Designed miniproteins, single chains, continued (5). Designs and how they scored, part 46

Each design is a single chain, and the fold is of that chain. pLDDT is the mean over its residues in the fold that is shown.

## One batch from the design tools (miniprotein)

Design m17687
Fold by ESMFold2-Fast:
Structure m17687 (fold): chain A 60 residues (1-60)
Amino acid sequence: SKELERKLTIALFEQIALEAELDVARRLGWPESYIRGIEADLERTRKEIAELEKQLEKAK
C-alpha cells in the first residue's frame, strides 16, 4: 500500500529527528522534563514503525 509506505517513511524521518534532538538535548543539558518528553515520543514512534512494518509485510 502506498499509504502504508508513506506513513512508514514519515515515521522513520520522525525517529531520526527525535534521536538527533535527544542527542543535542542531553549534550547541552536541557531540562529533564523535556528530555523525558523526547524519550516518550521516541518510544511511541518506534512502536508505530514496528506496527507499520508488520502491516507492509502482510500486504506483500
Scores: mean pLDDT 87

Design m17688
Fold by ESMFold2-Fast:
Order: sequence, then structure tokens, then C-alpha cells
Structure m17688 (fold): chain A 103 residues (1-103)
Amino acid sequence: GLAEGYALAMQAAADAAGEPVLVGALPDVVADFSEEEARRTGRTLGRGLAERARRRGATKVVIVHPDTPAGRAAAEAAAEELERAGLEAELVRVSDAPAGTPL
């Protein structure tokens, strides 16, 4: 999705600059989630990102998310988990059309 594309580009730029940053993206399917489901998924993602950040020696995690209520809820929940792990969290929204119901 667009968020994953942005995250890949941002990660490549950070790696090229030698910055201690990990970039993650919310999967497109999160746009179809309820707020509660999005927050639950965000917490799981945040814990996984914290583990990966520690392995990479990253001190900051950037989360790229769709500009939808579910995307925002998941990103905020992930950021809370990162902050509990002692990492800096930054949220970057991407203005996308929300994922439609599959036909």
C-alpha cells in the first residue's frame, strides 16, 4: 500500500544517512478494522517494532499510517507501546482513500 511504499523510502533514506531510526507501516487492512480491533493490532505491532528497533540499535521509530480513524487508532496504540519500551515514536500520516470493502 501507499504507507508501506513511504515507509520503505524513508527507511532507505535513514539507512543511507546512518540514522538510528526504524520505519514501520500499518498494513492496509487496518483501515477495515473497528477502533478496538485497530488499537489491539497497534499494540501488537508496537511491541514487534520495539523488539526490531532494539536489535537494530534504533532509538526512534517512525510509524507511517493511513489518515483514517482506524489507522490513527492503531498508530497511537503502537506509539504508546514504543514509549513504554523507552523509544521515541513519531507518527506520519499518509492521505489515502480508505480501503473499501472487498467485492
Scores: mean pLDDT 77

Design m17689
Fold by ESMFold2-Fast:
Structure m17689 (fold): chain A 58 residues (1-58)
Amino acid sequence: SLEEMLKEAQRAIKEALEQGKSKDEAIEEAARVLQEKFGLSPTMAKFVAIEALKELEK
């Protein structure tokens, strides 16, 4: 589901930021996870990762 994808992306983003990576690097890491676990295209995975970051910044 979209909710599961957003939750997983948010987890990957938080982990990357805790490791001292930039926001851009966190988005790329989350997109990679979404491609591997959910089979998303690179383009779709990046859009979902960006939305997950926006939700975390609210």
Scores: mean pLDDT 84

Design m17690
Fold by ESMFold2-Fast:
Structure m17690 (fold): chain A 110 residues (1-110)
Amino acid sequence: SHMEEVLALVDEIIAILEELREALGPKDPAVGKELDDVIADLEAFRARLERGEATDRDLIATFLKVIGALLQAEIAARKAGDEELLELVREKSERVSELWRRILERLREL
């Protein structure tokens, strides 16, 4: 596996969180800010990965922040009573979990 493939998986997670921020930000500005903060953390993590400076601690901490933001996004969608938005958040959360599993698998090969 190539580091370029890991970076592409991180980029897809960032794109998913950006999509959720655009959908949720107008309805829940606090969740929008949390998503912005986690996107910034992922961009910083991506830069550390590209430089070969990312640690297992960075990987775990970043994952927990992403999962926390997705949980808050689901709660916000439920509070808004928006079933389509709730389905979107759930679908994207499942995709992020799949992408993160692939990141872990590829990093073990390095």
Scores: mean pLDDT 87

Design m17691
Fold by ESMFold2-Fast:
Structure m17691 (fold): chain A 58 residues (1-58)
Amino acid sequence: IEKLEKRIKEDPNDAEAWAKLGMLYFNEGNLEKAKEYLEKALELDPNNEEAKKGLELI
């Protein structure tokens, strides 16, 4: 989590980092943050497969 948060702070347009962090929050049961981060990933990269799949699970 901390490593991905650092990536997002250094490059807020890193859609992969947003998607990975969203999936980590999903695995922790924090669905609110998971959805928020996965939506951001999809806004940055509409073809991000991980973000699309993650949002289908929420």
Scores: mean pLDDT 80

Design m17692
Fold by ESMFold2-Fast:
Structure m17692 (fold): chain A 89 residues (1-89)
Amino acid sequence: SSELEKKVYSLKPEEYRSKKAYELALEADKLLKKGTKEDIEKAKKLAEEAIELDPGNALAWYVLGKALEKLGKTEEAKEYYKKAEKLLS
């Protein structure tokens, strides 16, 4: 939803690991906007790396969900959107 998206993009990095995860999640989001299958697959990998660095990064979970949705994995995407929402609750 637009509400979840606004909450995710309002987050700020506080720690070095959190900052690196946020930078990776932003790069993943930029790749999703390019829209090629190669860019979407790369975005998925960068979002997964961001989650490994900071599993509390709601943006990374949200971007991973969007990448999976664009790859046709709609049910998996829903689970990652739920994770992002829970982190913002």
Scores: mean pLDDT 84

Design m17693
Fold by ESMFold2-Fast:
Structure m17693 (fold): chain A 80 residues (1-80)
Amino acid sequence: MELQLRILETLAREGPLTAAELARRLGVSRGTVRRHLRFLEKEGLVERIPGRRTRYRLTPAGREALRRARAQFEAQRAAA
């Protein structure tokens, strides 16, 4: 199971979240979540929102990637 996809899906559902909140939601360590968030930031799928606490949200590219991933997994009838 890919934790990155779960992070993107959680951000799409819940809106901007901190790394700590994502860690609690996903049942993993904050270090694990932060490593994946850094990767997703580098890929342009997630961005940091400055504030009292750093929050993360999907970029338009991240939303597109998530919809594509969901469509790929949901559409089991793709022929060729």
Scores: mean pLDDT 76

Design m17694
Fold by ESMFold2-Fast:
Structure m17694 (fold): chain A 80 residues (1-80)
Amino acid sequence: SPELEKLRDEGLKLYDEAVKLINEGYAKSKDPETIKKLDELEEKISQIVDELKNATSVDEARQAIEKLKEVIDELKKLLE
């Protein structure tokens, strides 16, 4: 499906943004609690991107994208 391929491409761009934020977090923080949270979010991002890659429907891909947006928002708040 062309729509499904478009959503996968969109999700991979969000994944790139999430990875940049994770790397920024590790570079800026020496706080053990923040590092622990970054480790948890990195693991969550890996799980979501696997869901996106395995998506067989537009709805599944959209759900994975929403989860990526949620994690990006959480990363932005963590790095305030």
Scores: mean pLDDT 88

Design m17695
Fold by ESMFold2-Fast:
Structure m17695 (fold): chain A 79 residues (1-79)
Amino acid sequence: SALAALTAEVKAKTLPLAEKALEAKEKGNLEEAAKYLEEIGEILLEAMVAKAAAADPARAEEIRKKGEEIREKDVKELE
């Protein structure tokens, strides 16, 4: 999976946020959990773009734009 391809540094940044999101969810703090999940999503997207940029900078920009479009579409479908 794309998540398994992350660097150790990105994993170190996302794991504490994932733990906080889970704790917030277990306590019923869904708004707080959503904030941590959003931050994780941004970190993961930037990591994917950075990895793509190392091979092809043009492809990195395409991945960023597609990621943003998917986020916008998912929000629209949930409304």
Scores: mean pLDDT 73

Design m17696
Fold by ESMFold2-Fast:
Structure m17696 (fold): chain A 79 residues (1-79)
Amino acid sequence: SLAEISKEFGIPIERSEISELGEDVKAANYTDVHTVGSDEQLREAIEAVLKKSTRIDKVYLVPNPHKPGHEVAIFLGDA
């Protein structure tokens, strides 16, 4: 589950609509994005971002309008 992945990595993860994304996303100096369709793909995306960044502060999951059944994972952190 999303809550289990959030607890596993110690990273806040939230499902949101694009229109409801927080001001931190709008003002972000660093944002990495990945398309994910499963908990396993989300774990893989988190691990991939952690290889390039020293931390992940938050992840937003928004519906991907171009790929049904998939979400866009938006990663906020340092570069």
Scores: mean pLDDT 73

Design m17697
Fold by ESMFold2-Fast:
Structure m17697 (fold): chain A 85 residues (1-85)
Amino acid sequence: NPIGEATFVATTLALKMLEEKRNIRTSPLSPETLEALKYAEEHATPEQRKIAEEAAEEGLKEPTFEDAVLAAVDKVYELVLEKYA
């Protein structure tokens, strides 16, 4: 499923970018989270990386990390549907 794959990869990368930009420590990471990050970093297409970057930029406009996550996830869905639907 190209929509599901793109959403998973772009969301995973966007959230990592948000955490790095806000200097948030995500330790300890679960084994599932580490595997998701590894998969996304190894398999992301240039288009999926661009979606992740744009979603992270949208999230950074929000004052709280919780709102930033929600904004980034919404932006990933918007951009994935525009590209793959």
Scores: mean pLDDT 77

Design m17698
Fold by ESMFold2-Fast:
Structure m17698 (fold): chain A 85 residues (1-85)
Amino acid sequence: MTDAELIAEEVLKRLPELTDEQALRAFESVARTIVDAVRRGELTKEQAKELLDKLYEALSKHLTPEQRARAREIYERALAEIDAL
């Protein structure tokens, strides 16, 4: 299991304990780690997208509509960065 996968699982487990702002900050950090893992060859683009999808889906259930829009921006940016690799 990669560091990106471990951090993602940790965020998912702690999501109910986090404020919306903490959850968004954690998601942004994990998204960057996932993109970097693809650059290092630790994750395929497909594995990275699946992990981002899982995180975004979980966050969308937790966040308010306003914060969900911010999460979507983080998600779409990470996907675009992966596609550019």
Scores: mean pLDDT 83

Design m17699
Fold by ESMFold2-Fast:
Structure m17699 (fold): chain A 55 residues (1-55)
Amino acid sequence: GAARALAWAQLAASDPVIMRVAEHDSGLTREEIEALAASGDPEAALRALQAARDR
């Protein structure tokens, strides 16, 4: 869900190893993930993950 997507982005932004794995697995860039974490917007985080999966 949206809250889980935001928590994922915030976790990735907290640790460089987790960020590297998150970039590889999601197809989102570090900058995109950091922006999602900083936004605090669960719906934006979910939409970004869905869009990346459909690429």
Scores: mean pLDDT 81

Design m17700
Fold by ESMFold2-Fast:
Structure m17700 (fold): chain A 77 residues (1-77)
Amino acid sequence: MKVVAIVGTGQRGLDLAEELIREGKADKIYLVDREISSEQIARFMGLVLEARKRGVEVELVGPEALKEADEIIDARR
């Protein structure tokens, strides 16, 4: 099982999560941020549903989840 953590839930972070889902590069994706905007929440929910169709789990988590990740990508801007 490949777990990828993406730090940052802005445009870049969600674009990266979408790419990982479409390319089958992760079995589980952790999105890590202090907070997520209302606009990005809608996109995040859509990503969770799309990921489920491909057998991928996507979760919004705290920084403690970084310890469980095989790969960490910093998407903060």
Scores: mean pLDDT 81

Design m17701
Fold by ESMFold2-Fast:
Structure m17701 (fold): chain A 91 residues (1-91)
Amino acid sequence: SLEDILKEGKELFEKGKYEEAIKLYEEVLKKSTDDKLKAEAYTGIAKGYFKQGKYEEAIEYADKALALDPRHKEALELEVEAYFKWLKQII
């Protein structure tokens, strides 16, 4: 199921396999029409990029998650953290 793919992505993320986790989250996005599930997948992609130090990409994908679920707590917190990390990187 798509929930099983999302769970596997989260498990890969917890193991530090960020690129592999992102690929599974992208699979969820391709196969799902459920805004909640897509928001979770976008949040996972954003977290993966954040862990890789790719803060602009992390912000972009957190924004995509928030477009589908404006009250998604984890995506909101990640966007704030990624923005501060990005500012530190460019100034």
Scores: mean pLDDT 86

Design m17702
Fold by ESMFold2-Fast:
Structure m17702 (fold): chain A 69 residues (1-69)
Amino acid sequence: GPPLSPEELERLRRETEERVRELRREAERLRKEAEEAKAKGDYKKAAELYARAVALELRAVGEEVDLEL
């Protein structure tokens, strides 16, 4: 049925936390690459990398709010 058992919910929470952590780690990496591109004067590449980082951060937030609902 739609309701999860406590054990199933704990597993889902742990898997979601790992996925969220991976998304945030990748977003941080992209932000650092964006800063390096900006420092080199490649503003187009920097903008693209910042946009990708923001998209991953929004996905991470979505995963967390879905878990709380």
Scores: mean pLDDT 84

Design m17703
Fold by ESMFold2-Fast:
Structure m17703 (fold): chain A 82 residues (1-82)
Amino acid sequence: SSDVISRTSNLMINTMDTISRINDAVSNGNSDMVNREVNTLNRIIDDMDSLYPTLDSSDPDLARRVRVFMDDVRAYIASVQQ
């Protein structure tokens, strides 16, 4: 449905905005901000995981791309927490 696609799009935008804030915090040595924004990013990933079955039923091609995107984001979080 257009609702699930819109919600997915908004979560992807929020993901990219949060990654931008994490990168800025890392660059500035602000570990408290990194931890806070990583917690925000994990909540966004959880929301996206919750939408995935509905997205896969509505648009399997988009769902496949979102899965790859989510895997990249998880790898990014792991790299930032080291």
Scores: mean pLDDT 87

Design m17704
Fold by ESMFold2-Fast:
Structure m17704 (fold): chain A 97 residues (1-97)
Amino acid sequence: GKIEELAKKAEEKLKKARELLEKGDYEGALDHIGEALDLADELLKLGGYETAKKIAEEAKKLGMEVLKKVEDKKLILRAIGLILRAIGLIIDAELKK
């Protein structure tokens, strides 16, 4: 169904983000984390609360790993923004259960 398709796409984005993080492509990692969170927002709207939460929790972990590696102010601010967005999604998913 639509939820399963969006979940698979989000998981693929998070996998790519981890690969890019491991290669030192922090900008690329943040781009894919953001795309995974966009998919988690769509999942939340469709009632996929548990799946959206799981994606947001992994996105938060990856964003925190990027934050530990970056010294560029713009990348630091992007990582913080994505971490905060992921936390908000986790809270929203729990409240809508």
Scores: mean pLDDT 91

Design m17705
Fold by ESMFold2-Fast:
Structure m17705 (fold): chain A 61 residues (1-61)
Amino acid sequence: MAKENNYKLLKEAGLSDELARRIAEANKDKVFKSLEELRNSTLVIPPGLTKEDAEELLKAL
């Protein structure tokens, strides 16, 4: 399942566990093989993210 691989990459990028899980679940249909691929892809943003959550995601990527 792509979700677990994406979650690990997001955690390694410095995201919080909660945010990493939410982003990975929203993007479960695609496997990112590296942080570079993830940074270059358009991520599906889950609903309910705050401005602070969005800034954290952008800075980590």
Scores: mean pLDDT 73

Design m17706
Fold by ESMFold2-Fast:
Structure m17706 (fold): chain A 61 residues (1-61)
Amino acid sequence: MEQLEKARKLLEEAERYLEEGDVEKAREKLFEAIRAAENVKDSKLAAELASLGIRIVEREL
């Protein structure tokens, strides 16, 4: 449960960095969120993390 809250906060931070154009920091926060989510086994959170990952890749094209 605690890791779920951490993962969501890190996901929100990654989204903010991506909106600010800081793709590198967004990527760092995304990886931290993925690691925090690893022990949670929440499929909805996993989908949200994957969606953000796609957005980061699109900005690096």
Scores: mean pLDDT 78

Design m17707
Fold by ESMFold2-Fast:
Structure m17707 (fold): chain A 87 residues (1-87)
Amino acid sequence: SLEEILKEVDDFAAGLKAGIRVAERTPRELRDEAMEKLIKEVEKISPSAAAGVAAAYVLTRDLPGREISREEAEKLVKEAVEELKKH
């Protein structure tokens, strides 16, 4: 139905926004690992949201990121997954 398609668009947008926030906060050296983990976990929730995260990964390739630990990056991924579960 049209409503189902629009829900998929909403899920995609939620994944895109979450992915951009995670990528912007993650240094380049940890970004590939963080974004790949986020895509895999989100795919289990919504394929459309996972596609949004994948788009965020591409769009954020040139961002410098921020200096955070691997543990902090893993926490950001977990928080993004939990927020997308609630969406």
Scores: mean pLDDT 88

Design m17708
Fold by ESMFold2-Fast:
Structure m17708 (fold): chain A 61 residues (1-61)
Amino acid sequence: GSSLKKELLEIIGRILRLIGEKFDIERDESLSEEEKEEKLKELEKEIEELKKKMDELSSKL
């Protein structure tokens, strides 16, 4: 229904925002190489979890 479509769009929006945050971290001169690597790893994990959730929701459509 409409609720599943809304949740799917919200997940897509969140994934896009996280991708934007990755670009910001990569360009952040105040962060060490190790700090960037750890933050990017955390963001990648969140993106993968959201993609899995998106896949689960799309299977219900």
Scores: mean pLDDT 82

Design m17709
Fold by ESMFold2-Fast:
Structure m17709 (fold): chain A 98 residues (1-98)
Amino acid sequence: DIKKFLSKVSDKLQQASNYANNGNNDKAKDILDQMIKDINDQLSNTKKNDPSNTIKIDTLKSIKNSVQNIKKYIDDGNGDKASKKAQQISDSLKSYSS
């Protein structure tokens, strides 16, 4: 059930957004790194057990790319842009998972 996973990703993105907005870039990066790991675990599991589910695989890849881009904004010293992007993706995923 991808919706349950996307709900968790949304919550973590909101946490990362809040930390980045408050200048706590190290905590924001820790959350984003854990999310990348969790997404990679979901991708590996889906490719092994449900490889024909291309929609789920493509969705997970898209989310991973978005999380990596948010982390790059933090690495570039642009915490405000990272916070805004994380919040936008969080809100989008909540709309989908509700």
Scores: mean pLDDT 86

Design m17710
Fold by ESMFold2-Fast:
Structure m17710 (fold): chain A 68 residues (1-68)
Amino acid sequence: MTREEVLKRAEEEAKTLPADYREIFERQVRLVERWAEENGLSDEEFKRRVDAVIEHVRRLVATDAAAA
């Protein structure tokens, strides 16, 4: 899977998130992209890190819902 394919799948996942959390997600993905460019990340490692961002943001949504 290429970085472009990973980002496209991540964008599809982000569509399930509320707007505020999409902003957090986009920011985190941008940080992963920057880190990947600086450190020469493999497409596989890039995918794992983007998947981790998705899981983290989903966790935040669940935590906020439980707190409300």
Scores: mean pLDDT 77

Design m17711
Fold by ESMFold2-Fast:
Structure m17711 (fold): chain A 61 residues (1-61)
Amino acid sequence: SLDEEVELALHVMQAALAKKSGDYETAAKHYRRAAEIARRMGNDDLAEEFEKLAEEYQKKA
């Protein structure tokens, strides 16, 4: 739905801002939220990509 698309976009933007400030913990959290939303939308491939990003940034934190 449009509401889910907006929520996903907001989490991706928050992750990008956190990355720019070196806050990898916060970036990982927002990517995990984006993955959950993508999975609810039925986009498993997109969810897996966000899960990989969350793991990468969690490792850097």
Scores: mean pLDDT 88

Design m17712
Fold by ESMFold2-Fast:
Structure m17712 (fold): chain A 78 residues (1-78)
Amino acid sequence: SEAEELYKEAKELVREAKKAYEAGDYEKAIELAEKAAELAAKAAELFEEAGDLEGEVEASMVLIEAAVLKLIAEKKLK
């Protein structure tokens, strides 16, 4: 489904954002985390519309992870 595709893409972007963060590339980590959050939020919405509670929870967890990573990376730049 579109929700599953967006969820998988969001998870990959979170992995890439974490790699960028560990490498000290905080600007790239922020960009990737922002993209991951957008896709995870869309996936969560689609899972909710489909009545897939497990998918909604999993996508929401990815959204939270992306948001936290962005916040931590932003603090490294300031």
Scores: mean pLDDT 89

Design m17713
Fold by ESMFold2-Fast:
Structure m17713 (fold): chain A 78 residues (1-78)
Amino acid sequence: SNEEKAKKYLEKGKELFKKGEYEEALKYYGRAMSLAPGTEIEAEALENLGKVLEKMGKTELAKYYYDKAKELKKKLGL
């Protein structure tokens, strides 16, 4: 399913982030969000995308994605 693929992309993004491969991590988090919009998977991908952007020095863009994740989690009752 799209949700299963999204979860695998989310896991791959986390692996890449741990390895310091920030640009590749962003690509995989983007793929996860595209396959599972409006879900807990998207909320987690948004949070992790923010963490990558913070490590890349893109502080304002990271805040934007953290806020989007918080808003989505609120809508989902998380």
Scores: mean pLDDT 89

Design m17715
Fold by ESMFold2-Fast:
Structure m17715 (fold): chain A 81 residues (1-81)
Amino acid sequence: LREKLKELEEKAFKEVERMLENGNEKAKELLKKIRELLKNNPELRPLVKASAAALLGVGGNDPEMTEELQKRLVELAKFLS
């Protein structure tokens, strides 16, 4: 479960990056901010990937994956507080 979740999170993050790169100027600016955040705080990378997966609805039909993604979003929120 965890290995498959991490793979889906990686794919979701790549897809979000692609969407932001092909988006409007605000989307491209957000992508730059995310990349700078990860350069300065590489330990946040797993939490950012989990957030991307949640935004794309990954795990919506799997309650275990949904619960794990929610826990990671809570941890990311604590880091940004």
Scores: mean pLDDT 66

Design m17716
Fold by ESMFold2-Fast:
Structure m17716 (fold): chain A 87 residues (1-87)
Amino acid sequence: SEEKIKEAEKLEKEAKEELGKGNFEKAKKLFEEALKIYEEVLGEDHPKVAELLRELGKLYELMGDYEKAKELFEKAEEILKKINYPG
């Protein structure tokens, strides 16, 4: 849906702005909302989903949640492997 993608793009832009300000908790919530929409509309194995998972992983590292960060980075890497090396 075009309307949902536009909403996710707005949330992603707001998340990056909040991240730049050091508002990590707000940036996290905005990235999580955008990720949910992108996964729903584009599917879990889309490059955009991998991008947001990596941004969210960096945020969790900045917040001290290294276990969650690792999980997110691993999920993003697996998506990118599927996309960049289709066999």
Scores: mean pLDDT 85

Design m17717
Fold by ESMFold2-Fast:
Structure m17717 (fold): chain A 74 residues (1-74)
Amino acid sequence: MSEEVARDIGLILRAIGSLLEGNYEEAIKDVEALRERHKDNPEVVASLDKAIEAIKAGNKEEAIKYLREALRAF
């Protein structure tokens, strides 16, 4: 429970770090890994999908916003 949540938070924080460093490929991989872990939660999946689209568009601020929304849905 707590350990799994900590790992998911770690993936989000790592994705944000990668975005801030301009490493979009690694950010997308971390978000996709998180999406796979939460496939049964449509609200989380929707936020993560929007984050991926924002990353692909180069919109770091919007990507971080959607990653924060996903985190709050845990």
Scores: mean pLDDT 80

Design m17718
Fold by ESMFold2-Fast:
Structure m17718 (fold): chain A 60 residues (1-60)
Amino acid sequence: MKGLYRATAVQPRTSEEELELREGDIVEVLEEVDETRVLAKNLKTGKVGIVNKSYLERVE
């Protein structure tokens, strides 16, 4: 899943390891963590953290 993705839903930051997402944020996926999660950088905020794959849509 490396590449640029758009957040399709809001993800609140509930722990230090989670990435806060707002709908429409563009993230760069850096690494797959497991079947449901990736490590990504939010390009709007510059923060890095864990994101659920189901909230992401690939940017074309």
Scores: mean pLDDT 77

Design m17719
Fold by ESMFold2-Fast:
Structure m17719 (fold): chain A 70 residues (1-70)
Amino acid sequence: SEIAKEIEEIADEMLELLQKSKDEKLKEEVQERAGKLSEDYVEGKISEEEYLEKLKELLEEFKKKLKELE
């Protein structure tokens, strides 16, 4: 699936940023939000397309917060 491939690419980028970040509070927040999105998707509360969109939004928000801390 094209969408599944995009989800994996976003997850990989998010993991790389988490590994590089030293802000433990921000890391915990992002991990909890990503985990909730994954749970909602697995439980059928959101579609695959909605999961991808929300994950993209979380990644962009994480990038923005990292820039604000530097």
Scores: mean pLDDT 82

Design m17720
Fold by ESMFold2-Fast:
Structure m17720 (fold): chain A 76 residues (1-76)
Amino acid sequence: MIDEVEILEALARMEISISLKTQEVYPTLEKTLRELHKVDPERALALVEELIERLTDPEARAKAEALLAELRAEAA
């Protein structure tokens, strides 16, 4: 269980690093973040916030902000 969360977090962090170089990874990253949110909402939200801080493309940033809002609504 904890190992599964750590694996998903590691995958998300790797996909974030790749997405800064090639935006084609973003759909895969979004799926990984949604799966992480199902098992650990707090870690998923923190990673989306980190992603938003690191994104320089306004379109990608808007998508990440929309994902953050969606995941926050699901946690309520």
Scores: mean pLDDT 76

Design m17721
Fold by ESMFold2-Fast:
Structure m17721 (fold): chain A 91 residues (1-91)
Amino acid sequence: SLRDSMGSAEEIVARVKELLEKAAKEKDPQKQISYLTAAMLEVSAGLAAGVLTPEQLEELIKYAKEIEKKSTNPVVKEGIENLRKLLEKAL
């Protein structure tokens, strides 16, 4: 339904932000990869469904840049960079 689609977009944005925060705070590489993969799948699903607005994409790009800048972990930094590039390509 249209309401489910609109709610889904806001929920995707919230889940992606949560997953990126969890990845940045995580110390276990396997869990870092799991959070980053989940975030990538959420973004990919939102893009495929066409439910993410340009403003939501820009919000996620800004958030990803902030987490990437604060991260010292190469795995987390690379995973967030890949997600950010996917979002930038969608704009």
Scores: mean pLDDT 82

Design m17722
Fold by ESMFold2-Fast:
Structure m17722 (fold): chain A 81 residues (1-81)
Amino acid sequence: NELEEKIEELKKKVLEYGKKLYELLESPVLDVDAIMEALEKAHEALIELYKLLGDEESKKRLEEAWEKYSEPLRKGLEALR
């Protein structure tokens, strides 16, 4: 059904952006903006997935983790330059 198709689409997006993130991390020169964009896209897809599954607790935890860790992660990656 349409809900099952949307869930599969979101899982594929999480996997796609997860792969992109690792490809960017394999680079000898870190593109911090590209890394953070890939991470944000994976995060957005995962939030939508939890929303469709009715998993409000996992959605909230992931949103809180993003708020807590995204800026420290960006700064850490920039320091590695």
Scores: mean pLDDT 85

